# Designs tried in a protein design run: designed miniproteins, single chains, continued (3). Part 25

Each design is a single chain, and the fold is of that chain. pLDDT is the mean over its residues in the fold that is shown.

## One batch from the design tools (miniprotein)

Design m8843
Fold by ESMFold2-Fast:
Structure m8843 (fold): chain A 83 residues (1-83)
Amino acid sequence: MTVEEKKKKLTSIPGIGEELADKLAPILSDEVIDELVHLSKTGEFKADSQWSSYEQLKAWLLKLPGIGEEIANKIIEAAKAAR
């Protein structure tokens, strides 16, 4: 995905605004963004996902440069908002 396409997908998730999407688009992989969109629509992880829980996804996000606990929590809360 292009950075612009990633931003559009991220802003489609309730709870992720344009400023947060701008920060996340260059650092999140296509796979993570697709997982977050899937979670926001279904409330469930993909069957072939490398993540099986919100805790595992959060721990993975925290390893990325530029993502602190506050940003990781906002991402997880937005993903959970599908429910």
Scores: mean pLDDT 76

Design m8844
Fold by ESMFold2-Fast:
Structure m8844 (fold): chain A 63 residues (1-63)
Amino acid sequence: MKTTTETFTVGGIKITITFDENNNVLSVTFEAGSVTDAAGQAVAVAAKTLPQAEAEAFAANRL
């Protein structure tokens, strides 16, 4: 199975999204690095506890 990954960083949080060959979202991973902003930490924690699609939408709308 061939997968592609896209990464972006918002508020010091690295977000990695993995897609299959049909552009279906397979996984969303959040890496809370060393962040100065408490809001960034809150987003990372919330995103980890949400369903994949909701976590992706949350990150896009809140960060």
Scores: mean pLDDT 57

Design m8845
Fold by ESMFold2-Fast:
Structure m8845 (fold): chain A 64 residues (1-64)
Amino acid sequence: GSPEAVLGVLRGAHEAGPADKQVLADAILRGAGERGRDTGTRAADALRSGANTTEGLRLAGAAL
């Protein structure tokens, strides 16, 4: 998929409640597979915690 489309969806999710962030974190982990598992996990954790949303979005694009 387009990295810009992924970033758009994840940016929208930054304003969403915790349940929507969890759904997106789980989708990132599934989409990353074995190859992107470590990067996908870091992206999912950053999005769930809100500690660094920009880095989380960048890592998600790299993992997917």
Scores: mean pLDDT 64

Design m8846
Fold by ESMFold2-Fast:
Structure m8846 (fold): chain A 92 residues (1-92)
Amino acid sequence: MTIYVELRRADGTLLSGPTQSRTMEEFERNVRGLLRAAEAIGLESVTIVIRSPSEEDARRAREIVIKLAEEFGWEVVREEFTGGEAVIELRR
């Protein structure tokens, strides 16, 4: 399994990544770190981009991001999922 994750501003500016994860546990840890960092900086809108050569891995990673967003008090305002890429727009 290989999943890449990026944190971007709402305007598309890259803030962090791409960060490689080899397991879903590593991916969850990386996403938790990104959401904590966004909160610490005071960001009210972010975009999380997921890429994997496996559509199934990307789909599972997407589900983890949505779940973690809810836990951290972020709302999913827009989502695009195509093949091995998911783009998730979040707002507080």
Scores: mean pLDDT 87

Design m8847
Fold by ESMFold2-Fast:
Structure m8847 (fold): chain A 76 residues (1-76)
Amino acid sequence: SEEVLKKVVEAFKKAAEELKLPGGLVAVALSRMKDELAKNPYPSAEEFVNNALKKILESVGNKKAEELVEKTLEHL
């Protein structure tokens, strides 16, 4: 849903800034998150982060995927 996407994007951007991720990696991750939410329904931002975000971050080569998931949850 658009509400889930908005909440996840806002929280993820805060987490990415805190962990000082490169802008290019942030942009690719955001694109993959948007694609995943368009293909699969998630009832909440928390369920998306817990069930999908880690796999998305690993798919884009992010070595800090687990830490970034935890920080994203803190900002939800």
Scores: mean pLDDT 80

Design m8848
Fold by ESMFold2-Fast:
Structure m8848 (fold): chain A 70 residues (1-70)
Amino acid sequence: MGEEIKKFLESLGFDTSDIDETADLQEALSWLVENGQISLEEAKEIDKELVSKGFKPANFKHIEAVKRLS
């Protein structure tokens, strides 16, 4: 996971220690939604903020699929 993504999530009070070091924004957001730490709406807000900083946008259809299977 990128240092800026990690710092941003930790600034919101999330523990990122269990998220893979190679995880992109989509994988990190999927993990947080699956583990019930954030809602889909919160994930969209985080994605929008990080995309404004030059990160690749997350695919919310995949994040929603992860939540449905949990």
Scores: mean pLDDT 68

Design m8849
Fold by ESMFold2-Fast:
Structure m8849 (fold): chain A 65 residues (1-65)
Amino acid sequence: MSIEEAVEKIEKILEEDENNLDEITLELVEFHKENGLEAALEVVKKLSEKYPFLKPAAESIEESL
């Protein structure tokens, strides 16, 4: 799965239910397993542009790199 495909998939989950954190977490974990931490960070960064509540998570991951 590409970064753009992962972003689109998670955006669909967020549009249906922003509180569905379990599904969002599962998708991010699977993407991380397949593509690595830097790619997973890019997904979270792109999502944080539309969903500001994810900015702290993106910043935290970025600082851990």
Scores: mean pLDDT 76

Design m8850
Fold by ESMFold2-Fast:
Structure m8850 (fold): chain A 74 residues (1-74)
Amino acid sequence: SLYDELRAALQSIGMSEADADAVVAELRRKGVPEALIRELIAALRSLDVARARALLDQMELSPELRAKVLAAMS
């Protein structure tokens, strides 16, 4: 599924399974459009930090999880 791909992308950049699951759960609860999730996966895979930050802000990801994603991409 798209959410399994997102979880895998988050783990590939160095996030723990628990933190990756927390990101997926939050975005699923918020009903984030699939198109934005696909863009986030692409940004994570390419280590496009600027694009990932913009997408996470648009998605309104919680500050703690947002910081963890951006730190993992560094």
Scores: mean pLDDT 89

Design m8851
Fold by ESMFold2-Fast:
Structure m8851 (fold): chain A 102 residues (1-102)
Amino acid sequence: GPEIKINGPDKIEGGKDVTIRGIAENVPEDAYLELKVLEGDDETGKLVAESEPLYIPKGGKGEIEITVKNAKAGKNYLAIGILRNEKGNVLAEAKKIVKVEG
């Protein structure tokens, strides 16, 4: 199936801004890419940032960026990229943890 790449730092210092990028390319059908960031280690974390869905036509490429400002020392941020077709079916998912050191 298609792949999503999530680019961002593995760790940062507290108080810095974190920029996270989600990338999907050569999608197998018309799709929407969404990127969200949760405060926490898993999907039960609090939503702190979310992109508008980005339309990508079949065979196309899309990139989304989210910046979390003033990252909280001692917290982790979970970035989740989801690629869905026009019917809402999940085609791909990727996750990345960013650790914030104090």
Scores: mean pLDDT 88

Design m8852
Fold by ESMFold2-Fast:
Structure m8852 (fold): chain A 74 residues (1-74)
Amino acid sequence: LTDEQVRTLGELARAVYEAIQKDGKEKAAETAYELASKHFPEAAERIREAVLNAPTADSAVVAFAKIAQDAFSA
């Protein structure tokens, strides 16, 4: 990953985490889908599903970051 991709990934992960804390997991999944659609549209559906199906906020952010990192590396 480039430094810019790492920075973007961190900003997106933080936005998803904050959405989960404030709006809950279902709304955070929609936010993650919108953000993913702008940066890695092919992975957006997988990211949405991963956030929705994560058992905790921490696991949701980890799943998001892993899929996003894989998408940037593809």
Scores: mean pLDDT 79

Design m8853
Fold by ESMFold2-Fast:
Structure m8853 (fold): chain A 66 residues (1-66)
Amino acid sequence: GEVVPLPAGSVLTLGGKEYTVLGGFKFVGANGETLLVLELQDADGNVHTLRATEAELKARGGVLRL
């Protein structure tokens, strides 16, 4: 599977909110789906870990700017 590191300072927009990407990576899972693992910081400084497929985030209107 391909592993692609995601640079710190990228922005994820989801549900009308913006999150700063602190770090993470994407990789192809066992079923061939692209998986995202992201450490995100919201506007209040709270840190979240997101695990989702790229397709699932896109379907929910999520936009990741690298």
Scores: mean pLDDT 74

Design m8854
Fold by ESMFold2-Fast:
Structure m8854 (fold): chain A 90 residues (1-90)
Amino acid sequence: MKKKLEELIEKAKKWSEAEINEIEEKFKNILDNKESLGEEDFEKALEVFEEHAAIVIRKLIEVEKLNKEDVIKAAIEQLKEFEEELKKII
């Protein structure tokens, strides 16, 4: 989890505004349609959530100047909660 998230944060530094907007729209669509997700959507939903988390983490560290380790720890906990919620629905 942590290693994959750190790789996504580095990858997110290279994302254009258009790519970031596409990821955020996909994330919103997943949240709005969470109850309609099938088993085949699980992996893709988790990937989009991880990409969204990387975007948020970068803003919290670079814009808000929060502690990197604290932000990453909180994000891992949120990702784990999302995965467990998704497993209950699917």
Scores: mean pLDDT 76

Design m8855
Fold by ESMFold2-Fast:
Structure m8855 (fold): chain A 74 residues (1-74)
Amino acid sequence: SEKEEKIKKIVELAKKSPDDVSYSEEELRLYAEGVLKMEEIKKKYEETGDKEAALAEAKKAAAEIKARLAELKA
């Protein structure tokens, strides 16, 4: 899938960083999903011009990623 391919590329780039902290594969994939979600929100904002909707969607996406990250660490 396109989403999975983009996630893999982001994870690979993160793994090549010389400042890599010891993150799990699942944590890196979750951060990659966050990056992709923000790209989707930006694209929608560029198409609609609705800043309030974009900010609300970004806040919701951030809360969802935070909750999923907390579950991985529990």
Scores: mean pLDDT 75

Design m8856
Fold by ESMFold2-Fast:
Structure m8856 (fold): chain A 75 residues (1-75)
Amino acid sequence: MKAEPGATVLLEDKSYGVVSVEGDKVTLIGPNGQKETFELVEGEIKRGEVYRLVKKEGDIYTFEANGKKVKLKKL
């Protein structure tokens, strides 16, 4: 599997948890319980890693953890 629950994603200075993964569909939960759904386009999401936003172009968000990049498309 290219994406795992239990990773953290930092988006707009807010911490989101990866709570579910169905194929390449990734659901994040924010600090107030809000859910955001993304599609994994490139790279991998690993449990326990913290992904930081480095670039946003349209619906494509590029994150980085430990020198590796991951791209998520907002649905």
Scores: mean pLDDT 80

Design m8857
Fold by ESMFold2-Fast:
Structure m8857 (fold): chain A 62 residues (1-62)
Amino acid sequence: MATPEAIEAARRGGEEGARAAGGDEKTVKLAGEGSGQIAALLGLQDPERAYRVGYQVGKMQA
């Protein structure tokens, strides 16, 4: 199971990735939610790795 810390890190990474790629506020919010879900599905436990995964996912969403 993913840790709450990893899920939150992925959510933040997704928001930052989408924002860096020029996504609007709605895209940023959706990328954060989606990245958190991906971290949960993958069972990520390392917050730093989860942030990086979320960032790449968020960047692709914009």
Scores: mean pLDDT 83

Design m8858
Fold by ESMFold2-Fast:
Structure m8858 (fold): chain A 85 residues (1-85)
Amino acid sequence: AVAELRRATLSLLNTAIMISQREKDEEGKAKAEEAYQRLLAASDEEIPQVARDVIKLAEEIAKTMSPEAQKSLELLIEQVKRALA
């Protein structure tokens, strides 16, 4: 459960960083990179809260992105939400 949530959250963050770089969202990229470091440092007990924070961050980043990038982020956000349930 926690290992699956870590993998889903990591996948979402890697995609958010890549999309932010591609679409030149320097603020979104910096925030996603900071969240990536928090995920790496997080204990198993902290992972659900980190995942919730990452979902919120990815939703915010998605608002300023192309429709294609928004759809990609929304699919990964749903994967993290399913792993949280």
Scores: mean pLDDT 86

Design m8859
Fold by ESMFold2-Fast:
Structure m8859 (fold): chain A 109 residues (1-109)
Amino acid sequence: EKKELLREQAKLKVELLGPEESIRLAIGIVRTALEELKDKISEETAAELEKLIEEAERALEEGDLEEAARLALEAAKKVAELAKKLGDKETEERAEYAIILTEAVLEAL
């Protein structure tokens, strides 16, 4: 029920912004969520997630919207799982929204 409402809102957002700007928004949300976790995770884990986000940004710059959305989704899922393990509910919810937004982009492509 609540997830369906968030999916409908994400779909409308993708229609308003377009897929490229929606991917940029999702990447920005994932970066913010990762910054919130950086002091609570290992340097190795942070570096791995930063690399994945950088790969998503590169795909977006190259115009590969499907690859950019796929990489952003992978990063969002990993950040959400990490936040959940740490009990960081607010960061988990932020990352979950990025998941929903990137899934809406992939459905629109």
Scores: mean pLDDT 86

Design m8860
Fold by ESMFold2-Fast:
Structure m8860 (fold): chain A 77 residues (1-77)
Amino acid sequence: KVKEELIKLFEEAVKLLRDPSATREQVLEAFRKAIEAAKKYSGEYASDAQMALAAVERGNLDLAREIAEEMIKKVKE
């Protein structure tokens, strides 16, 4: 259940990163929700989620997307 929620939250965050109509606040909120879910799953995933959030805050959207997509892959496998 937590794993499915975590995947959904990161997929939503990636979708917002790819959406040119999405606001910076919407993207940041999506990653914050993903971090909360990641903390319930494991500390390792929480760390990766925080790195993705930091990348968004710095304007490095490509890095944030890469981290989020790798997280989705890792959680699914």
Scores: mean pLDDT 78

Design m8861
Fold by ESMFold2-Fast:
Structure m8861 (fold): chain A 90 residues (1-90)
Amino acid sequence: DLEKQLKVVEKLKDLLSPEVIELAKEVIRAGGDLLEVQRLLNGHALYVKAKKEKSEELKEGVKEFLEELGISEEDLEEEAVIKKLEEMIK
């Protein structure tokens, strides 16, 4: 259900920039993998929360997420997330 998939992305609109949200919606509309998009956005949202709240517990969660996926903290920055979403839209 496309509408349910888009609502999952929209739940993050208070945490993530409008550009990230709109690009994620375009990926979903283009038939992109919802699970891959959700994983990317959830990692980015956790990173944004950790920075905003300066929470040690959230920072530990970010570190575990990065180690599990074999990616760097730079890959969870807004510019990297935008680039990845743009690559998924094709």
Scores: mean pLDDT 76

Design m8862
Fold by ESMFold2-Fast:
Structure m8862 (fold): chain A 71 residues (1-71)
Amino acid sequence: SMEELVRNIEAVMKVEDDPEEAAKLISLVLQSHGYAPLPAEKREEAIALVEEAKRTGDIEGLARRLAELMS
């Protein structure tokens, strides 16, 4: 569910301070929910989205935007 996905992403964001490593771990979380692997050409965009979410706290927005990159 989206609620479970958001909860799992929040957990990663709390323990991983490095946006690049957080993006990698979050992409694996999304894959466990049935999304495709993050394409290499979208890696920098995914890292930027994680950095934005760390500033704003908008984990739902992060989940939706990463899901779109991995669809």
Scores: mean pLDDT 86

Design m8863
Fold by ESMFold2-Fast:
Structure m8863 (fold): chain A 106 residues (1-106)
Amino acid sequence: EEVRRLLEEAARALDEAARLVRESAERNPEVREELEEIARLLEEAARLVRAALRSTPEEARELARRALELVEEALRKLSKVADAASGEAMGAAARARRLLREALEL
């Protein structure tokens, strides 16, 4: 149940991060393609986390690990773009990373 709660919170944080990144892409045409790529990574991570919620514990761990890798890649890419919305999106993505790490420790 605790793992399920952490994964549900992580999925919501990833949805928020992806939305914020897409809003940033609309406002920053010069880095739009990079931000759209980052949003796709976060959206894929959210899908993997939701798949984990419907899987066996063993499968859920592997899906959560893959989601964590995508979130870490998205955070690395976000650090390279210079826009005001990236700070809020980075915060949401970092929260998702923390929640996924906590879930994997259980």
Scores: mean pLDDT 84

Design m8864
Fold by ESMFold2-Fast:
Structure m8864 (fold): chain A 85 residues (1-85)
Amino acid sequence: RVDAVLAVIDEFVAEASKELSEEQVKKIEIFARSLKETLNALKDEPVTAQLRGLQQVVESFKKIADEELREKLDELLARIEAVLA
């Protein structure tokens, strides 16, 4: 369900915001917006297309993320995959 993925994204932002600096939180908020926009654009597409689109957004953000944030992003992607399965 799209709503379940949105909940996972919102939980990720809330959790990350407790541990990260203000500048890192702003980057996470922009990233979360990009994920939500991608999900909304693909909402009527098959689950495989939704996963591929979200994976691409996560992988793009991982390229500019530090090691700690990359681990959190891998956890986010695993949670999204579990919800869409």
Scores: mean pLDDT 80

Design m8865
Fold by ESMFold2-Fast:
Structure m8865 (fold): chain A 55 residues (1-55)
Amino acid sequence: SSLLENFKKLLDEMIEAGASVEQIRIVADWYLSQVPEEEREELRELAEKILEEAE
């Protein structure tokens, strides 16, 4: 849960700071590679949802 919360907060802050969708995707992909496999699907779905808002 803390991983999910931190990930969401990170991506939301990047969007607020005006980061590009490309940069957000790079950061999200890197973050996913570092989290436990069990959490990856939930984080991937969250990232895709957030990126839809950023586009």
Scores: mean pLDDT 78

Design m8866
Fold by ESMFold2-Fast:
Structure m8866 (fold): chain A 98 residues (1-98)
Amino acid sequence: MFGVTIGTDLKQGQVATKTVELKLEPGLVPVIDISSTQPSTVKVYVDGELVYEGSLKAGETVTVQLPELPDGNHTVTVEVLSGDGVNVVLSTMSKEAL
């Protein structure tokens, strides 16, 4: 399973960014898994485009399907607008499991 940590234990005002090389097998889609230990509000960008903006409850996990991305390098950026304990992982899911 593909999983790249973009940021861990992120706090209000923090920004985490990583460039990741994507080469997905047929039938897999890239997803962002966002969780937090405290109520938090976050924004997630891929290649500078906003793909998610929302609020999480303490202990909540949100999975966001990313747009179709070509093979190659992509930059994922997460910005924590409020809250604490935000964890963000780039992962993959089967298209049929969405």
Scores: mean pLDDT 81

Design m8867
Fold by ESMFold2-Fast:
Structure m8867 (fold): chain A 81 residues (1-81)
Amino acid sequence: MSDEEIQEQLDQLERDLEELKEYLKKNPNLPEELRQQIIKSLEGTLGLLDELEKQTDNPELLKRIEELKKKIKELIEELKK
């Protein structure tokens, strides 16, 4: 995978994460089943980010991957209570 393709995937994941955060802000009392599905989806995204990290040596992309992983982990912790 090229660095350009990785950048495009990171741009999309960052947009998706911000949309999810806004959705959660508007819907603070989610059913437990939906909350668990969101957690599983976020954990899956962490696995994808680990794979992207292996495919690039670009220091700026590696920083973006690390920052996005941290944001996702923080959101998972918030959702788990």
Scores: mean pLDDT 85

Design m8868
Fold by ESMFold2-Fast:
Structure m8868 (fold): chain A 80 residues (1-80)
Amino acid sequence: SLGEAIKEAVERAKERHPDLIEIKDGYAIVKGEEGLRAFLEEMRELHLTAFDPENPIGGVMVLESLGLLERKKGYYKVYY
């Protein structure tokens, strides 16, 4: 499922960038544009080609429209 892919991408991004990703119960905090790029790179590696870390707007809009991402000041909340 998309939620399972998001969870896997979050866990991989946390392992590679532990200071940019904070895992909570049922969601993650993705810190700044660097954290967003790290997360979207892992989503792309899971064959989710709509998620381009060099052009994140499309991926952010898709996840936001599905209620799976919220934009905050200086960070993003990602739900799974």
Scores: mean pLDDT 83

Design m8869
Fold by ESMFold2-Fast:
Structure m8869 (fold): chain A 80 residues (1-80)
Amino acid sequence: MSLLDLAEKRLAALFPAAEVELRRRLAERIVQASQGDRERLLALIDTLRARVAAQPDPEATLNDEAALEALFDEAVAETP
């Protein structure tokens, strides 16, 4: 299984309410930020999940690509 396939499957399980194309674009960004490291990829997804869950309206955030991108950038900054 490629890192992209792994990211897409994990995001589908954690964010089923998000659009498929949005999850695919997010998965591509996560793979790039992981630098080929599977453990870093999973850590980035877990950090993003926690960041989304902490928002006042997590479901609305999942329908806002710009908000998700901002939270992803925060997750990348938090993950060494």
Scores: mean pLDDT 80

Design m8870
Fold by ESMFold2-Fast:
Structure m8870 (fold): chain A 120 residues (1-120)
Amino acid sequence: SMPELSEEAEEAFRRIEELGKATLEDLNTILRTQFGLPEQPSPEEILRRALELARKSEVPESHIALSIAMLALALMKGITPEELVKELEPLMEEMRKEGLPPEEVLERLIEWLEREAKEL
């Protein structure tokens, strides 16, 4: 667990890992307790807000926001987070070959998530 995470956010992430999938309720719990956001009506809105937070925040908050975005996209696609990570493997390999700094890796991940959501 991260010291920066609220107990409610930690429990929500643990439930997601244990069940192998996220729910809209769990993602809203993390956004509310960790970032002070009001309840979002859909996974699409959660994804949009999480991507904004990922760009705006510094580590570790940017990584927490990116994790929420990944989980929201998986929920939108009706796949598991593990299946989404597998779809991400070719991009991760290209970034590794390019030797990109962490800030550029984050931006490419955000751009990939935006493209995947747009194609739904």
Scores: mean pLDDT 84

Design m8871
Fold by ESMFold2-Fast:
Structure m8871 (fold): chain A 101 residues (1-101)
Amino acid sequence: SELDEFEERTLKVAQRAIDKIRSELEAKAATLPDPEVQERVRKAIDGLREAALESARATVEYIRAKENGDKEKQAEYEKRLGENQARVTALTAEIDRLLAE
C-alpha cells in the first residue's frame, strides 16, 4: 500500500539521520579517557537510536489509525510518541553530561 511505502521511506530517512548522529557521537566518545564512561555513552547512543526508530514507526501507525478513524489506536500511539520523546530527551541529556566529563 502507499502507506507501507511511506513507512519504508520514513524509516530509511530516520535510519540515515540516526546513523550520522551516532557516528559523530561515537567519535566524541572514543576521545574520552575512561573506558567505562565510553561504554555508558555507547549504551545511551544505542538507546537513543532505538527510541528514535520506535518514534518513526509510531508516527506511521498514528497516521494509519487517523486515516482509519480509529480513535483508540490514535490515543495509544500519541502516548507512545510522548513516552519515546521523553526517552530521547533523557538519553540526549545523559550523552551530553557524559561527553562533558
Scores: mean pLDDT 83

Design m8872
Fold by ESMFold2-Fast:
Structure m8872 (fold): chain A 66 residues (1-66)
Amino acid sequence: MAEDLLSLSADEQRAVLAAIRKATELQKAGDYEGALTVLEEARAASKDPRARAVLESKAAEIRAEA
């Protein structure tokens, strides 16, 4: 779950969850580059460091699978 998703605003939580879902779909399809790109774009768009931490944690999981 990574730290403190609940500390984010509802809009930020939805954005993070949408990015994680899309990245997971790409990962399952074997598109690790696409999955990492989606997470990096979401990180760049995020204003909240906790949202960035959650997205980076997911990116680390995908890198470990690649």
Scores: mean pLDDT 76

Design m8873
Fold by ESMFold2-Fast:
Structure m8873 (fold): chain A 71 residues (1-71)
Amino acid sequence: MSAEEREALREAYSILSAKYPGALAGVDLDDRDAFLAAVGRVLGPEAVEPVAAILRERDRERRNAALAALT
């Protein structure tokens, strides 16, 4: 996993943990697939692809705004 991908996962974890305290506890942020599996457990399987698409956004500001807009 690249440094940029790790940063994106860390920021996504921070934003989602603020919305769903404890729901993502213990997730390995060095494992993108483990993070997406946790998203599917917490937000439902329909959230996995939208979150994966947001994590592919190269613009940090746009990526974080999209994560903050998730239900």
Scores: mean pLDDT 77

Design m8874
Fold by ESMFold2-Fast:
Structure m8874 (fold): chain A 92 residues (1-92)
Amino acid sequence: AEKVVEKEVKDAEKAAEEIARVAEKTILAMGGTAEVEREGNKITVRGEVDGEPVEVEIEVEGNKVKATIRGPAHVVEAIAREAELVLEKEAE
């Protein structure tokens, strides 16, 4: 499954780092493994849950943060929910 969450926030760099943090924590809480890679305006969280690959690509474009989440549907839904909560908080 794939889901995209995107929003304009007050501090895009902070929001992106928080999304990476909650994605990693969610994967670990589900018994998976995760690695975080940073390249320019992009943070990628790669891992697995129950042997199935999970990827979260977080991109910063000005004040906008976009997270693309790929993996098993239940993992994608869990990570997307946490990312949406971060984006709501950082937009306030």
Scores: mean pLDDT 83

Design m8875
Fold by ESMFold2-Fast:
Structure m8875 (fold): chain A 96 residues (1-96)
Amino acid sequence: SADASRELVVEALGRVLGLDRAGAEAVLEAIEAAIAEAEAAGRVLTEEEERELLREAIARALGREEIADEELERFEAEFERLLREERKRRAEEALK
């Protein structure tokens, strides 16, 4: 379900960024709101615009002015790894 997918993303954000649930949810909500506003305007965000939104949301959540490109790439790689591991874990549990 959409709720289960959202919960997985919130957990991954919290683990990668060292945020509590509220902080992780704030990052996701900021990104979702920006995407929804672009869609309402009939606009599709480019990969570059999506990356910049993610950078700004993370910087705000961590209380930092800037996130370096290399650091953002590491966060993205860690998100993908955790999402894959959690999906694998849930799939294995469903088979028991």
Scores: mean pLDDT 76

Design m8876
Fold by ESMFold2-Fast:
Structure m8876 (fold): chain A 81 residues (1-81)
Amino acid sequence: EELVLNLLEKDENTVLPILLKHEDEMVRATALKYLVPHYKEEHIPYLVNVLENDESESIRNAALTFLIKKGTEPVLNALLK
């Protein structure tokens, strides 16, 4: 967990999409938890991709819950596509 967070702090835009596609569900969950205090609008495409394509329903639900908390517009865009 600490190692994953350190990588995200160094190069968020490069590392975040890689970690969100990682084979280990715990790594993907840690990347999503990182986004709670560090959210930026540029993260919306990554969260939408997780919502639509992640193998784990729990990870998809976490991404959906996060998008809902940040505003209705990102959620509507994800659901309408």
Scores: mean pLDDT 69

Design m8877
Fold by ESMFold2-Fast:
Structure m8877 (fold): chain A 93 residues (1-93)
Amino acid sequence: KEEVIKRVEEIAGGLAADHLRRASQGDLEAAYRAGQIFTFFGVTPEELKEIADELLNKEQKLAFYRGALDTAESFGETELAEALRKIIEEVEK
């Protein structure tokens, strides 16, 4: 878990790592913001899923992926948005 957060800091910076740490502690707003930041820095859906599966529960994952989806949609990244919707459907089951 701590190793994943260190890797996140290297990829997306300390702010993203801090949001992800707070998200894992129950902060749903931090989960949403982490999703936005990671998607902005080009973290892939597969990498987002690995991070979320390691650190976040179902409710936190939904907030995280919603932040990622909203960011993908705002940049017009249609294929990324579709992949994220599919991941959200899997989590909601």
Scores: mean pLDDT 81

